# Designed miniproteins, single chains, continued (2), part 62

Each design is a single chain, and the fold is of that chain. pLDDT is the mean over its residues in the fold that is shown.

## One batch from the design tools (miniprotein)

Design m6279
Fold by ESMFold2-Fast:
Structure m6279 (fold): chain A 75 residues (1-75)
Amino acid sequence: SEAGLRAAQETAERANAAAREDLKKAEATSDELMKDPAKREEGLQLREEAQDKAARTYAASKLLLEQAERVAALA
């Protein structure tokens, strides 16, 4: 249904926006940690983990939208 597609779009956009904000905060924290040579590896690990989490959220949002689009096309 169009309502189902709209709900999926809103859910995906909220999830993607939250993931982008979390990634931005993690990258800022990573940049601060990397100013200290003793914490450089910790900063790099935080950045990598945050990027992986964001990528996972984007992939899940894409699948949600593709599924909702298929259902809407059949209705």
Scores: mean pLDDT 87

Design m6280
Fold by ESMFold2-Fast:
Structure m6280 (fold): chain A 73 residues (1-73)
Amino acid sequence: MKLSEEELETEQEIAFAQMFVSIAKYLDKNADEKLVEEAERLVEEAIEAFEAGNLEEARELARKAIELAKKSS
């Protein structure tokens, strides 16, 4: 079983988003909680889009989550 290049790229973007959200949520005590919660929601939406096969939407949601997690700090 091998993921397509597009699926691998999307999975990596989601993984990066999960990492940034986790850092902001658990390691950065000064993070803006509302931005972290919004970023976490976007990660969940990105995973749902990925599971549905909507790879472009999943990537856009994951990238938005990364940006919000970065802004939370």
Scores: mean pLDDT 80

Design m6281
Fold by ESMFold2-Fast:
Structure m6281 (fold): chain A 70 residues (1-70)
Amino acid sequence: VSEEEFEREVARALMEIYAAIASLDLQRGADPEAVKAELTRLVDRIAEKAGLPRPRVTVENGVVTVEFPE
């Protein structure tokens, strides 16, 4: 695996971890719109730094998901 491929995999893993943390925040009563906005800004920055396409952040039934473009 190349260094670039490893960096992209780490970036994806970080975005998924932050999405899981955001889901826990929602379960503890955080505002869904605020959580979605904060996570969207964070994953956009991570994707930009890693040279990845901008992911999509969705919130459904108290769960936050980061969707990577195909």
Scores: mean pLDDT 79

Design m6282
Fold by ESMFold2-Fast:
Structure m6282 (fold): chain A 53 residues (1-53)
Amino acid sequence: SSMEQQIAQENQEKAKQLIADAEKNNVPPIELVKELMRLIGEATDQILEERRK
């Protein structure tokens, strides 16, 4: 659905921002990976919720 595409695009932008902020704030790579994995989980849940509608 168009909503699934929107969710994917929004989360891609959020991921780019997380990476940029992590570089700026010297976040350890393992913590960045954990945050990105959490974001992937949240994005997956949002898409599955959209599918249930």
Scores: mean pLDDT 82

Design m6283
Fold by ESMFold2-Fast:
Formats: structure tokens, sequence, C-alpha cells
Structure m6283 (fold): chain A 64 residues (1-64)
């Protein structure tokens, strides 16, 4: 069931971001972005890569 795999992926992603102490507002934004990418037909890997890129941008801005 592809839908179950997508939901498990999103739940794991949210848990990982919470463990990294990412602000909840950013977590919500990243999860919604990943969900949108998956609905647009992107792979789990592509959605994960996009979230990772946004997370790295957040870390760079927080460092400033």
Amino acid sequence: DEEKKREEFLETLEKNLKEKKVPQELIDKLIEKARKLLKEGKSLEEAGDEVTLEYLKYLEEEKK
C-alpha cells in the first residue's frame, strides 16, 4: 500500500525533525512540502532530499 508507505515516511521524517529540535512551525512547513511533492508524483527519496535542503538552509540562517 503506497499510501501507507508515504504516511510512514512522513511520520518518520517528523519524528527525526522533532529529535533535532527543529521549531514546530518549520516542521509543519517541511512535512506539508514533502506531502505535496509526494502527491505530485515525486519519489520518497526526492521528497526527503527537498526537506533536507530546506533544513540545511534553516541551519545556515540560524548560524547567522
Scores: mean pLDDT 80

Design m6284
Fold by ESMFold2-Fast:
Structure m6284 (fold): chain A 61 residues (1-61)
Amino acid sequence: SAARLERLVADARVLAETDPELAERVLDLLRDPEGAAGMVGMSPEEIDAVRRVLEERLAER
């Protein structure tokens, strides 16, 4: 749902601000197709959105 996607994006922004080292590790996992496939309950759209937000926020540091 749109509400779930918005929540995941918001949580990703908070993660990048509060724990950038963990955010980088999560981003590396999401960039690996095998790692991304192992994320239960996330759609490809949700994975792409979270990855994009983490990439943008970590680049702004």
Scores: mean pLDDT 76

Design m6285
Fold by ESMFold2-Fast:
Structure m6285 (fold): chain A 60 residues (1-60)
Amino acid sequence: MSLKEKLLERIEEELEKTDDPKLIKELEELRKEIEEAEESKLVAEALRLIGIEEDYRLSL
């Protein structure tokens, strides 16, 4: 199981749980970046996902 697969699965789970259109848009953009990313960039994309999740939680 690749890191890319795990990140995409997590994004899909978050999209299923959230009704916030701003968060949905950010997650969809991140999903596109991950799909096109090289393996070396996946760590940066993972940190970006964590940042989105924390920003969403703090803004609530």
Scores: mean pLDDT 72

Design m6286
Fold by ESMFold2-Fast:
Structure m6286 (fold): chain A 58 residues (1-58)
Amino acid sequence: MEEARQALEEGRRAFAEGDYAAAVEHFKRAYLLARGVDEELAREAMRAASEALEAMRA
């Protein structure tokens, strides 16, 4: 799922730039695209989304 991997990369870039809200949206998209197709990628996207949400609330 190239679309899911692309969304994960977009999220990581937003996170690195300090845009945690955008990062969460990209990671959620990556999860939705990967779930049921790529279990490892879906799990990574969920973990990354949780981490970005924590950073936003800190």
Scores: mean pLDDT 81

Design m6287
Fold by ESMFold2-Fast:
Structure m6287 (fold): chain A 89 residues (1-89)
Amino acid sequence: MKVSQEEFDREVAVALALIAAGIFKSDALNRGEEGKKPDEKLIRTVLETARKYGVLDEAAEALIQALEDSGLTETAKAVRKIYEELKKE
């Protein structure tokens, strides 16, 4: 029994969002103030990928929650802004 391609694509999009959150958290821990600055290019890439698979809301929520839990408030705000822009397109 194989997972459906569509279901697998949704899981991949959410996983990419969580991996991105891990990258932001790692950068903040290793680079201090510089690592706390939002990487808007990475955020946009992750959210655009999630949008293509129809899981933009799930990916954005997972990413924002992980970032806020890590104290990366400015990065979480950038994710919310880009997410709102993509939802209106």
Scores: mean pLDDT 73

Design m6288
Fold by ESMFold2-Fast:
Structure m6288 (fold): chain A 73 residues (1-73)
Amino acid sequence: SELVEEIRRELAETEPSQRVEAIQRAFDKALELYKEGKEDLALEIVRIVLDHIGAEVVSDQQIKKELEKRLAE
């Protein structure tokens, strides 16, 4: 997906001082897609963010729970 590649590029090209902002934008986009019913695309974006920050790979169910929690806030 072109959107996924765009997010991947943005995270890769982001300066360390702007990393938190870029990560937040990617999460916000994933939440928007999840709310629109584009669950698979939202999960893929969250996985890209987790890979970028070197976080442990979590299950799709754990990612889904976090997205639903953030949408409820």
Scores: mean pLDDT 75

Design m6289
Fold by ESMFold2-Fast:
Structure m6289 (fold): chain A 65 residues (1-65)
Amino acid sequence: KKKKDYEIAKDKGEEYIKDKDYVGAARAYEKAVSLLETPEGLLKLAEALEKAGDLEKAAEYRAKA
């Protein structure tokens, strides 16, 4: 159940990245990581945060992955 919700949130984040809505992407990936903390989810969240301009949080999540 959590894995399915994680995949949906992750896919939503990828759609936001494609639309260049990096703030939306970061929120979607934060939801994904809150449902299931995976290295992939943490790296995707870090990438979205970096593109949104939050370099400190991006580095923190990237190191945690």
Scores: mean pLDDT 79

Design m6290
Fold by ESMFold2-Fast:
Structure m6290 (fold): chain A 65 residues (1-65)
Amino acid sequence: MEEEIDEAIADMYLGLGRYYLSQGKYDEAAEVYEKAAEIYERIGNTEKADQFRKLAEEARKLAEK
């Protein structure tokens, strides 16, 4: 159940990141995507961790512009 719990928490961060993106809060979106990536890395899902790190990077680039 540990992996299932971590995935649920990561899904919450995904939802928060999407919410912040819709509000134009790109820095906050990047922070929550980074947290989701750390959770996926912890449970050994490297592919999902990389996907969320890319989402965080994209959000950071939007915050710069």
Scores: mean pLDDT 78

Design m6291
Fold by ESMFold2-Fast:
Structure m6291 (fold): chain A 65 residues (1-65)
Amino acid sequence: ADAVRRAIEDLIASGELPPGAVLTQRELAERLGVSPATVSAALRRLEAAGVLERVPGRGYRVLPG
């Protein structure tokens, strides 16, 4: 979870995931080579930190600053 969380944070910081980008659990799990459960834990942690917002039926959106 921690390594996956840092990887997602790095993608946001680099601008590869700009504000308003929507992230799906399945797509990130495949891209990062980890289980969907591991990605889900990282996404929930980032949502709790105010970095991501849940989008029903689509995944999570990157919040601006």
Scores: mean pLDDT 79

Design m6292
Fold by ESMFold2-Fast:
Structure m6292 (fold): chain A 62 residues (1-62)
Amino acid sequence: DAAELGRRIARLLLENGICTPRGAEALRDLCENGDPELAVRLAIREAERAGLQDLAEEIRAL
């Protein structure tokens, strides 16, 4: 479910302090109404840039 995937990604990024609330909403919208693969890829890149490798792996496993 793309909506549930978007919610999970947004929550993980927000909880780890690497995304703004507006950024999280944009990512959820991209996942639900656009491109889920791209949304996951962008979230992984943000986690990696923040040095949160375990988070990047968690997102990849979703």
Scores: mean pLDDT 83

Design m6293
Fold by ESMFold2-Fast:
Structure m6293 (fold): chain A 67 residues (1-67)
Amino acid sequence: GELEKEIKEIEEEIKKIEKKIEEIKEKLKTATGEEAEKLKKELLELEIELGVLQIELGVLKLIKKKL
């Protein structure tokens, strides 16, 4: 039902963010100055978003397991 759909959507979003984080980390290996600062800000924002989604996923999975 809807719960399974929501879990799948969040899992897919998490995978997209994890891929973006890896891409930014790779770019940060060679970036300097203003570009490095911009990438660090983007990385922080994505890591915060990832954390929120992981908490939401955990809650939804817990609800599913308890039903």
Scores: mean pLDDT 87

Design m6294
Fold by ESMFold2-Fast:
Structure m6294 (fold): chain A 73 residues (1-73)
Amino acid sequence: EIEELGRKAKEAYEAGDYEAAGRYYREAGQLLSKQGLHSAAAIAYEEAARYYEKAGDLEAAKEARQLSQQAMK
């Protein structure tokens, strides 16, 4: 459930677990994309990228931004 993933991402962020927060937003983006909600998926991927950057995971952040761009096609 997308709402549950958002809640888990917030909990991870508040705990300082930015890597987990990024993963939860990436999963939300994938679910939104499967439902055809392209703009919402792009936003979720963008948020995942920001959390991955805070975690120092620049490769995951780059991949999340690429997914965001693809969702907007």
Scores: mean pLDDT 83

Design m6296
Fold by ESMFold2-Fast:
Structure m6296 (fold): chain A 115 residues (1-115)
Amino acid sequence: SMMEKFQKLKDEIHALIEEAQGALDAGDWETFYRKLLEAIEKVIEIVETMPKEEAEFVARSFLVALRHFLARMREQGIEVPEEFIRKLEELARKLEEKGLYEVAEEFRKLAEEAK
């Protein structure tokens, strides 16, 4: 069912965020970025395939996680890769296409702040 697909994608995103946190704690920046990029792709899939309410819920939850990661990177003087910024801009565009203008603007601001 669509709800079973939604739950599976949410569980996969949660696992990727936990793996990214573990890599960050270990100083493994390559794995950290890879896991975050995979998580963004899963969030984009949810935005494209799920109804607005489900898409907004996941996007807002992911935004909270990203803000914490980016704040930690700034404190450690770690630069955000261009590919990551482009993926945030892609996610913002997909959210806007879905009619989720407010959360799209928050991701757009986050991408600009990461430059």
Scores: mean pLDDT 86

Design m6297
Fold by ESMFold2-Fast:
Structure m6297 (fold): chain A 86 residues (1-86)
Amino acid sequence: RQQLIQQADIYRQLGDSYYSQGDYLSAARRYAYSGNLYYQAGDYEQASDSYRLASDYASQVPGSDSFSQSLNDRSDQLQQLADRLR
């Protein structure tokens, strides 16, 4: 569990690095992967947040509307799951 969270944090930092360089698609992909790792760790709130950031950055890339929408839908589903487990 702790190893998955640490790995997720690393991918989130990589996403931040790509975002600062203006590579929004690579940033979105790293945040999405970070979200997958948080989900595997059972941290649904962090998983939701990571997918939301991925969706926001993907929406800035022409031609990635379907990818952005998919990430946004997944974020909403995980937020609802997190709310129910409180």
Scores: mean pLDDT 78

Design m6298
Fold by ESMFold2-Fast:
Structure m6298 (fold): chain A 108 residues (1-108)
Amino acid sequence: MEVVAEDWVILTDAEGRVVGVAKVRLTSDRKYEAEVYLAGASQEAVDALRKAMEEAGIDIKKITVSDEAVREAIRELTGEVFPVRPMTVEDALALADSLRVTVEHLER
């Protein structure tokens, strides 16, 4: 299966700190896949994200919980360094909603 469209989602708080980064893909068979990089996420936040993503019909291929992985993903995408903070359950639900909106725009 080939990737026909992809986009990146960067979740930031009100102070401009990055909480998580995700890559969303639409495959040639109309399936949505995501790879997510989460800063300091608790198991409760990871579980909330996974459940919300499953309910949105998005298949999580990879979850990496690492502040360093988040910083590297942002550097690769923007060439800039951003402060990161631990992800809360509220942040996880916001990321899932942002990913759902992003896949709606990838449907063609």
Scores: mean pLDDT 80

Design m6299
Fold by ESMFold2-Fast:
Structure m6299 (fold): chain A 82 residues (1-82)
Amino acid sequence: MASDEEIELLKLTFEELYKEGIKKLELTLENGEKVVIELLSPTKLIVKKGDKEEEVDLNKDKEKASELIELLKKMEEGIGIK
């Protein structure tokens, strides 16, 4: 489970992206799988991974927010675990 600090940092990150007009992110995972994150608002997201589409509310869905943070960490660490 992600900490409240990690969820708050994620919210701040998406708020900044939303202010810059970035409402859709396309990410490629290390295995070549594409993940699409669509920002409906800074706290409400649609995450698409393969055939799976999931709505995430960072204020209400703490477990889904934790899963999203883990997904993003794996993407950033895609060149190695450190």
Scores: mean pLDDT 73

Design m6300
Fold by ESMFold2-Fast:
Structure m6300 (fold): chain A 83 residues (1-83)
Amino acid sequence: MSKEEIEEEAERLFDKYDKDGDGYLDRDEAIAALREFAKEHGIKLTDESIEGIFDKYDKDGDGKLSREEFIEAVLEIAKKYNL
């Protein structure tokens, strides 16, 4: 997949899981969105791996991912699994 296609998919998932419309995903929303991305692409992610990715991109330690941080997390998964 192209980087542009991955970024578009990440933005779609962010909008789907941002139920509060506040421009952030909480931990549960972000983990669910990352799992859906992995499932749509046939990727097996362990809960530990998903939590590790969340913690890596939660730079402020506030328990939330911004849209930009979420897109970066999805791109890391895509790169790691050669999407």
Scores: mean pLDDT 80

Design m6301
Fold by ESMFold2-Fast:
Structure m6301 (fold): chain A 110 residues (1-110)
Amino acid sequence: MEEAIKLLEEATKLIDEVATIVDEDERLPLEKRQEIFKIAQEIKDLIIEAIELIKNNDPRVVEVLEEAIKQLEKLKELVAKYISEENKEKALELLDEALEKLKKALELAK
């Protein structure tokens, strides 16, 4: 399960990189920036919970990771809709990489 924790830590770093791109996007409406940050924080909180559940061999980790994946898919849709065209490709690539890491962590937790 150390591999699952590493994937979750790497996913968190990718989400933080997307948050930086969003924060620096001067054309993104403030209301949508705040909504994106809220969802990103909710995903990071779910990842922290998942890491603690993994350390305790708690089977609830599967449900927590499935919720994190759903929230990340919502984050991706919101970013794709509102981010500036110049930042879109990079932000979506980072989110797709984070999503892949969460899915791999989920498979290891099953």
Scores: mean pLDDT 89

Design m6302
Fold by ESMFold2-Fast:
Structure m6302 (fold): chain A 80 residues (1-80)
Amino acid sequence: KEELIEKLVELGLTPEQARFIVNAAVAALTAGKEPSEEQLETIAREVAGLTPDQARKAARLVVEHREELKKYAEELIKKN
C-alpha cells in the first residue's frame, strides 16, 4: 500500500518500480499464493530492473509488510 510504496521509493526505487513490486505481491496474494522473499527479490531484479542491493532491500520490506498486504488482498476479494 501507500506507506510501503513510499518506503520503497526511499530505497532508491522509482514510484513506478515500487508500485510494480507491491502490485505483484498483492496479485500473488489474491491468487492464494504467498510470495517468498526470494521470489520477490527475483521479480524486483529481473522484471523491475532493480540492482541486486535494491532488489534485496525491496523484497525484505515487502515481506515485512506481508500481513498488511494480505489484509488488503482479502478486502479486494471480499468486494467481489
Scores: mean pLDDT 77

Design m6303
Fold by ESMFold2-Fast:
Structure m6303 (fold): chain A 70 residues (1-70)
Amino acid sequence: MTPEERETRREVERLMEEARRALKEGKYEEAMRILREIAQLMTEKLSPEALEREAARVQKEFEEMYKEAA
């Protein structure tokens, strides 16, 4: 993993935690905005191969968080 990929992953993890908090507080619009920021960040900073792997992981994590919050 390149240093840029590692930094991007760390930023994504921080944003995922913010999204999780927003979902628990019922702030669905805020959570959706954070997800959009995550998608943009990954698309801009990751290679296509790394993007595919990380996008799948993020999607699964969000699906689980959404089900837990609902």
Scores: mean pLDDT 77

Design m6304
Fold by ESMFold2-Fast:
Structure m6304 (fold): chain A 82 residues (1-82)
Amino acid sequence: SAAREQLRALVAALKEAIRAGDVPAALATLDRLQAFLLEVGATRSASLAPELRQVILTEPVPLALQALDRWEAGALAELEAL
């Protein structure tokens, strides 16, 4: 699915920004991910973006990556159900 491939690409870019410690790039990529999820109808996963934003800002890199992995799994499941 093109939507699944786009989600994976955006998540990969977000993970790379988080690993690099580039908070502005991470937040910009998260905003793009949220907009993409809203456009494809994954509204539940999109609604969790503010919580993930807080995790990126406040938590160590390993915990932020774990939170992103859980969110990606949920978003992929939601896209499959659409």
Scores: mean pLDDT 88

Design m6305
Fold by ESMFold2-Fast:
Structure m6305 (fold): chain A 94 residues (1-94)
Amino acid sequence: SALELLIKAAEKLIELAEELLKSENEEVRELAKKAKEYAEKAIEYAKEGNLEEAIKELDKAIEYLEKAAKLEKNLELEIEIGVVYLMIGVAKLL
């Protein structure tokens, strides 16, 4: 269940990154691209059962997405990123 929750968190971060990749701002797109890459790595580590590395990659994905969302001034996206951060916190307790 913890690994399943981390995969679900990573999939949501990929979805949010794909929204930001549509931005007219090149800096936002570059940050979103990096976030997507880290979230994809998190899924690979989670599928391998490597919980520690999956969490590290998710933390990086969140950092890049938060920067992108702030530049885009998209408050709804910042809230959605916060919800994913909570999902990761719950996974750490399982």
Scores: mean pLDDT 87

Design m6306
Fold by ESMFold2-Fast:
Structure m6306 (fold): chain A 65 residues (1-65)
Amino acid sequence: MEAEARREALRALGRASEALSKVTDPEAREKVRELLRKAGAAYRAGDYEKALEYAEEALRIAEEA
């Protein structure tokens, strides 16, 4: 279970980080950066569920921007 959540969180973090590079709207960029920071902190704390949620939210904002 944890190994699956960890892999999914890491994958989402990577995708959101890559999508951030294509975001031109300053407000969207700042929101994505903040969510990625929170996702990274959750991932390091071993809270892969929260890390995934933050990373997925960051990816959604980046793709909509």
Scores: mean pLDDT 82

Design m6307
Fold by ESMFold2-Fast:
Structure m6307 (fold): chain A 72 residues (1-72)
Amino acid sequence: SPEVQAALDRVRAATTPEEKVKALEELGDAFYKEGNRELASGVYRAAAAVYKQLGDTEKAESFRKKAEELEK
């Protein structure tokens, strides 16, 4: 979809971890909106990893839980 493609382009263009995590959040939300819970879960786990690298343990845990909630 155009929204997924735009978010993918933002992930590729990201030059900072902060830009990357924002783009990953948008990508995860786009997959979730399209009903692709499996891809959304994977992307949210990627966002959690970036937040962990940024030292934001609260957001890292939040996105980890969000990804887990998307499991069946």
Scores: mean pLDDT 84

Design m6308
Fold by ESMFold2-Fast:
Structure m6308 (fold): chain A 65 residues (1-65)
Amino acid sequence: GSSTREELLRLIGEILRIIGEIFDLERQLEKETDPERKRELEERIKELEKRREELMKRLRSLPDV
């Protein structure tokens, strides 16, 4: 079976990637003046935040390394 360490590292990697994507989208949102594009960016950020929360919950269910 997959080791707890491998699962932990994979989850951390996915979380970090999502955090990076959120920051990139937030930067774009700060620069954006078009209300339609702002809404699209806000929706994408919201989706990524939900995914991050799910991954964080899974991470918390794993034993400490």
Scores: mean pLDDT 81

Design m6309
Fold by ESMFold2-Fast:
Structure m6309 (fold): chain A 92 residues (1-92)
Amino acid sequence: SHMEQLKKEREKKIKFELDVLEALLLIWATVNGDREKADEILRFVDEVYKMIKENKPLEEIIEYTRQKLEELGFPESIIEDVIKNIKEIYEI
């Protein structure tokens, strides 16, 4: 149905945007010598995707994002950029 196609298109766009975000975080980690963070970055992006699919409140996703990226040692400027991207993805 038309409604099912719109839902699938939304899901594909969300997945694509999160895959781009994942790639940027992996590039940042690699350039800064933090390759060991790769698995944790992949798990982080997978969890955000799951939270969006389960229709978790945006505020909960943002709090999870901040806590996880702080634990992984990302600078505040990167954390704020990621949060901004997640807000935009959530509105898709």
Scores: mean pLDDT 84

Design m6310
Fold by ESMFold2-Fast:
Structure m6310 (fold): chain A 57 residues (1-57)
Amino acid sequence: KWEEYRKKGEEAEAAGDYLTAAEYYGKAGEAAYAEGDWERAEELFRKAVEAIRRAEE
Protein backbone atom coordinates (compact mmCIF):
# COMPACT_ATOMS: atom_id res chain seq x y z
CA LYS A 1 0.00 0.00 0.00
CA TRP A 2 1.28 3.50 -0.78
CA GLU A 3 0.81 4.64 2.84
CA GLU A 4 3.24 1.98 4.11
CA TYR A 5 5.86 2.92 1.51
CA ARG A 6 5.44 6.61 2.35
CA LYS A 7 6.02 5.88 6.06
CA LYS A 8 9.16 3.89 5.26
CA GLY A 9 10.39 6.77 3.11
CA GLU A 10 9.72 9.25 5.91
CA GLU A 11 11.56 7.04 8.41
CA ALA A 12 14.55 6.70 6.08
CA GLU A 13 14.58 10.47 5.45
CA ALA A 14 14.49 11.17 9.21
CA ALA A 15 17.48 8.83 9.59
CA GLY A 16 19.38 10.69 6.84
CA ASP A 17 19.21 7.73 4.45
CA TYR A 18 18.08 9.70 1.42
CA LEU A 19 18.72 6.91 -1.12
CA THR A 20 16.42 4.53 0.79
CA ALA A 21 13.91 7.37 1.25
CA ALA A 22 13.91 8.01 -2.53
CA GLU A 23 13.34 4.30 -3.22
CA TYR A 24 10.34 4.10 -0.86
CA TYR A 25 8.84 7.42 -2.00
CA GLY A 26 9.11 6.14 -5.59
CA LYS A 27 7.34 2.89 -4.66
CA ALA A 28 4.69 4.87 -2.78
CA GLY A 29 4.12 7.07 -5.84
CA GLU A 30 3.70 4.04 -8.11
CA ALA A 31 1.25 2.47 -5.66
CA ALA A 32 -0.77 5.71 -5.36
CA TYR A 33 -0.89 6.05 -9.16
CA ALA A 34 -2.09 2.44 -9.50
CA GLU A 35 -4.84 3.21 -6.94
CA GLY A 36 -5.95 6.24 -9.00
CA ASP A 37 -4.67 8.90 -6.59
CA TRP A 38 -2.77 10.97 -9.14
CA GLU A 39 -2.31 14.00 -6.88
CA ARG A 40 -0.73 11.82 -4.19
CA ALA A 41 1.43 10.01 -6.74
CA GLU A 42 2.78 13.35 -8.02
CA GLU A 43 3.53 14.51 -4.46
CA LEU A 44 5.34 11.25 -3.65
CA PHE A 45 7.40 11.31 -6.86
CA ARG A 46 8.43 14.90 -6.01
CA LYS A 47 9.57 13.68 -2.58
CA ALA A 48 11.58 10.90 -4.26
CA VAL A 49 13.32 13.42 -6.55
CA GLU A 50 14.07 15.70 -3.58
CA ALA A 51 15.54 12.76 -1.64
CA ILE A 52 17.77 11.84 -4.60
CA ARG A 53 18.97 15.46 -4.74
CA ARG A 54 19.89 15.38 -1.06
CA ALA A 55 21.64 12.02 -1.47
CA GLU A 56 23.79 13.42 -4.30
CA GLU A 57 24.56 16.64 -2.42
Scores: mean pLDDT 82

Design m6311
Fold by ESMFold2-Fast:
Structure m6311 (fold): chain A 61 residues (1-61)
Amino acid sequence: MRELALQALVELLNTPPEERQAVARLLSKRLGPDAAGLIAEVGRELKLPDHILQELVGLFE
């Protein structure tokens, strides 16, 4: 799961902002109901800026 969450985070970072919501919906199906928690954990480990982390986590809520 953590490797899948890392790949999902990288995919979202490489996705244009206008497409991130749609991509997040697809990734949520792969990661399961705790997708937001997994993305938040991996993003914190990578020391992403709070603004970016909050935006990406919000896509799964």
Scores: mean pLDDT 79

Design m6312
Fold by ESMFold2-Fast:
Formats: C-alpha cells, sequence, structure tokens
Structure m6312 (fold): chain A 96 residues (1-96)
C-alpha cells in the first residue's frame, strides 16, 4: 500500500542525497508525489521528505518538493498544511 511506497521512496531519496544526486532525488520525489493519489498519504510523504531534506541542509530542494506537491492536491486542508511547511523551510533558510 501507500505506507510501503512512502517508506521505500524515502529510503531511496536519502541514498540519492547521500551520494549528492540532487536532480535524481528531485525526480524521485516528483514521481512519488504523482503516485500518491490520497491527499493525506501525499502530505505524509512530503512532510517526511522535507524533514529529511532540511536535516541535510537541502532547503532549495525541500521548497521544490512542496511546490510540486501543490500542483497535485486540491484538498484545502492539505494545501494549507503544504503552504505552512514551505513557510517553515523559508524560516530555516533565513535563520542562518
Amino acid sequence: GADSLIDEALEKLEALLDRGNEQEALNLAKTTIKQLTDPNDLLSYVEKAVDLLASKGNYDLALKVVTEALKHVTDPNVVLKLIGLSLQVLGQILDK
């Protein structure tokens, strides 16, 4: 199910980031977002992916992941949470 897809995608994302393959990491995140049809599953993935990216200092990539997710959701509650997540990442960039 979606949980298995999310866990596998996050493991692959971390491996790509550890190798410095940022473009492949972004492409994997975009592909994963497109496969997650449930807005809550998509939100769960994006929150975890952004936390992982931010923990590695990849704030620009984290913003790109949120931006991609916003193209694939229409649920107002999920959209608002994604906007909140983008503001959190922007705060981390400014707090250097």
Scores: mean pLDDT 86

Design m6313
Fold by ESMFold2-Fast:
Structure m6313 (fold): chain A 60 residues (1-60)
Amino acid sequence: SMMEEEGKKLLENFRKAAEEYGVPEEEKEKALKEMEKLISKGDLESASRLAQRTVVTAAS
């Protein structure tokens, strides 16, 4: 479904950004678990915001 594809893109983009900006492995795994829960509930907006917060915090 379109929502499944968007969820996959969010997770893929987050993984790439987390690696690029040096997100610690433990924080990356925590964020991935929470994002997957949000995506499974159809909450792509919250999943995207969590991804952004995690990367921005590491990049700061």
Scores: mean pLDDT 82

Design m6314
Fold by ESMFold2-Fast:
Structure m6314 (fold): chain A 66 residues (1-66)
Amino acid sequence: ATFLIETTLSVEEQIGLVLRLMGDPRLEVEIVGERTFRVTTTLSPAEQAALEQELRADPRITVQRI
């Protein structure tokens, strides 16, 4: 699946998030804008749901499945 992630995080927090996501070889992270990232995954449906829930736990992070 593919997720569009938008954040209002600080620069340091954004870098931390991107590095965490890039640490999983099953995630492909594309920087689309200064605070916008596209993440393409080969994760199972359950793992995808878990990732989406974890990201949505921070109200400064918006996750849209595309």
Scores: mean pLDDT 79

Design m6315
Fold by ESMFold2-Fast:
Structure m6315 (fold): chain A 62 residues (1-62)
Amino acid sequence: MLEELLERARKVGETLAKSGADEEQIEMAARAIRTHLLNQGFSEEEAEAVAEAVLEGYREAK
């Protein structure tokens, strides 16, 4: 479900922040995830929400 994906995405962002990833690296990761989800048949809104959740988790962990 989308809610479960959003929760996992936030955790990915948090983990990357704790591992010392910079803002450029997390933005590239979020874009890659968005593209992957679109290729898997997710809607543009769903893919964007998951990508934003990665960025949110990263920023909250900083």
Scores: mean pLDDT 82

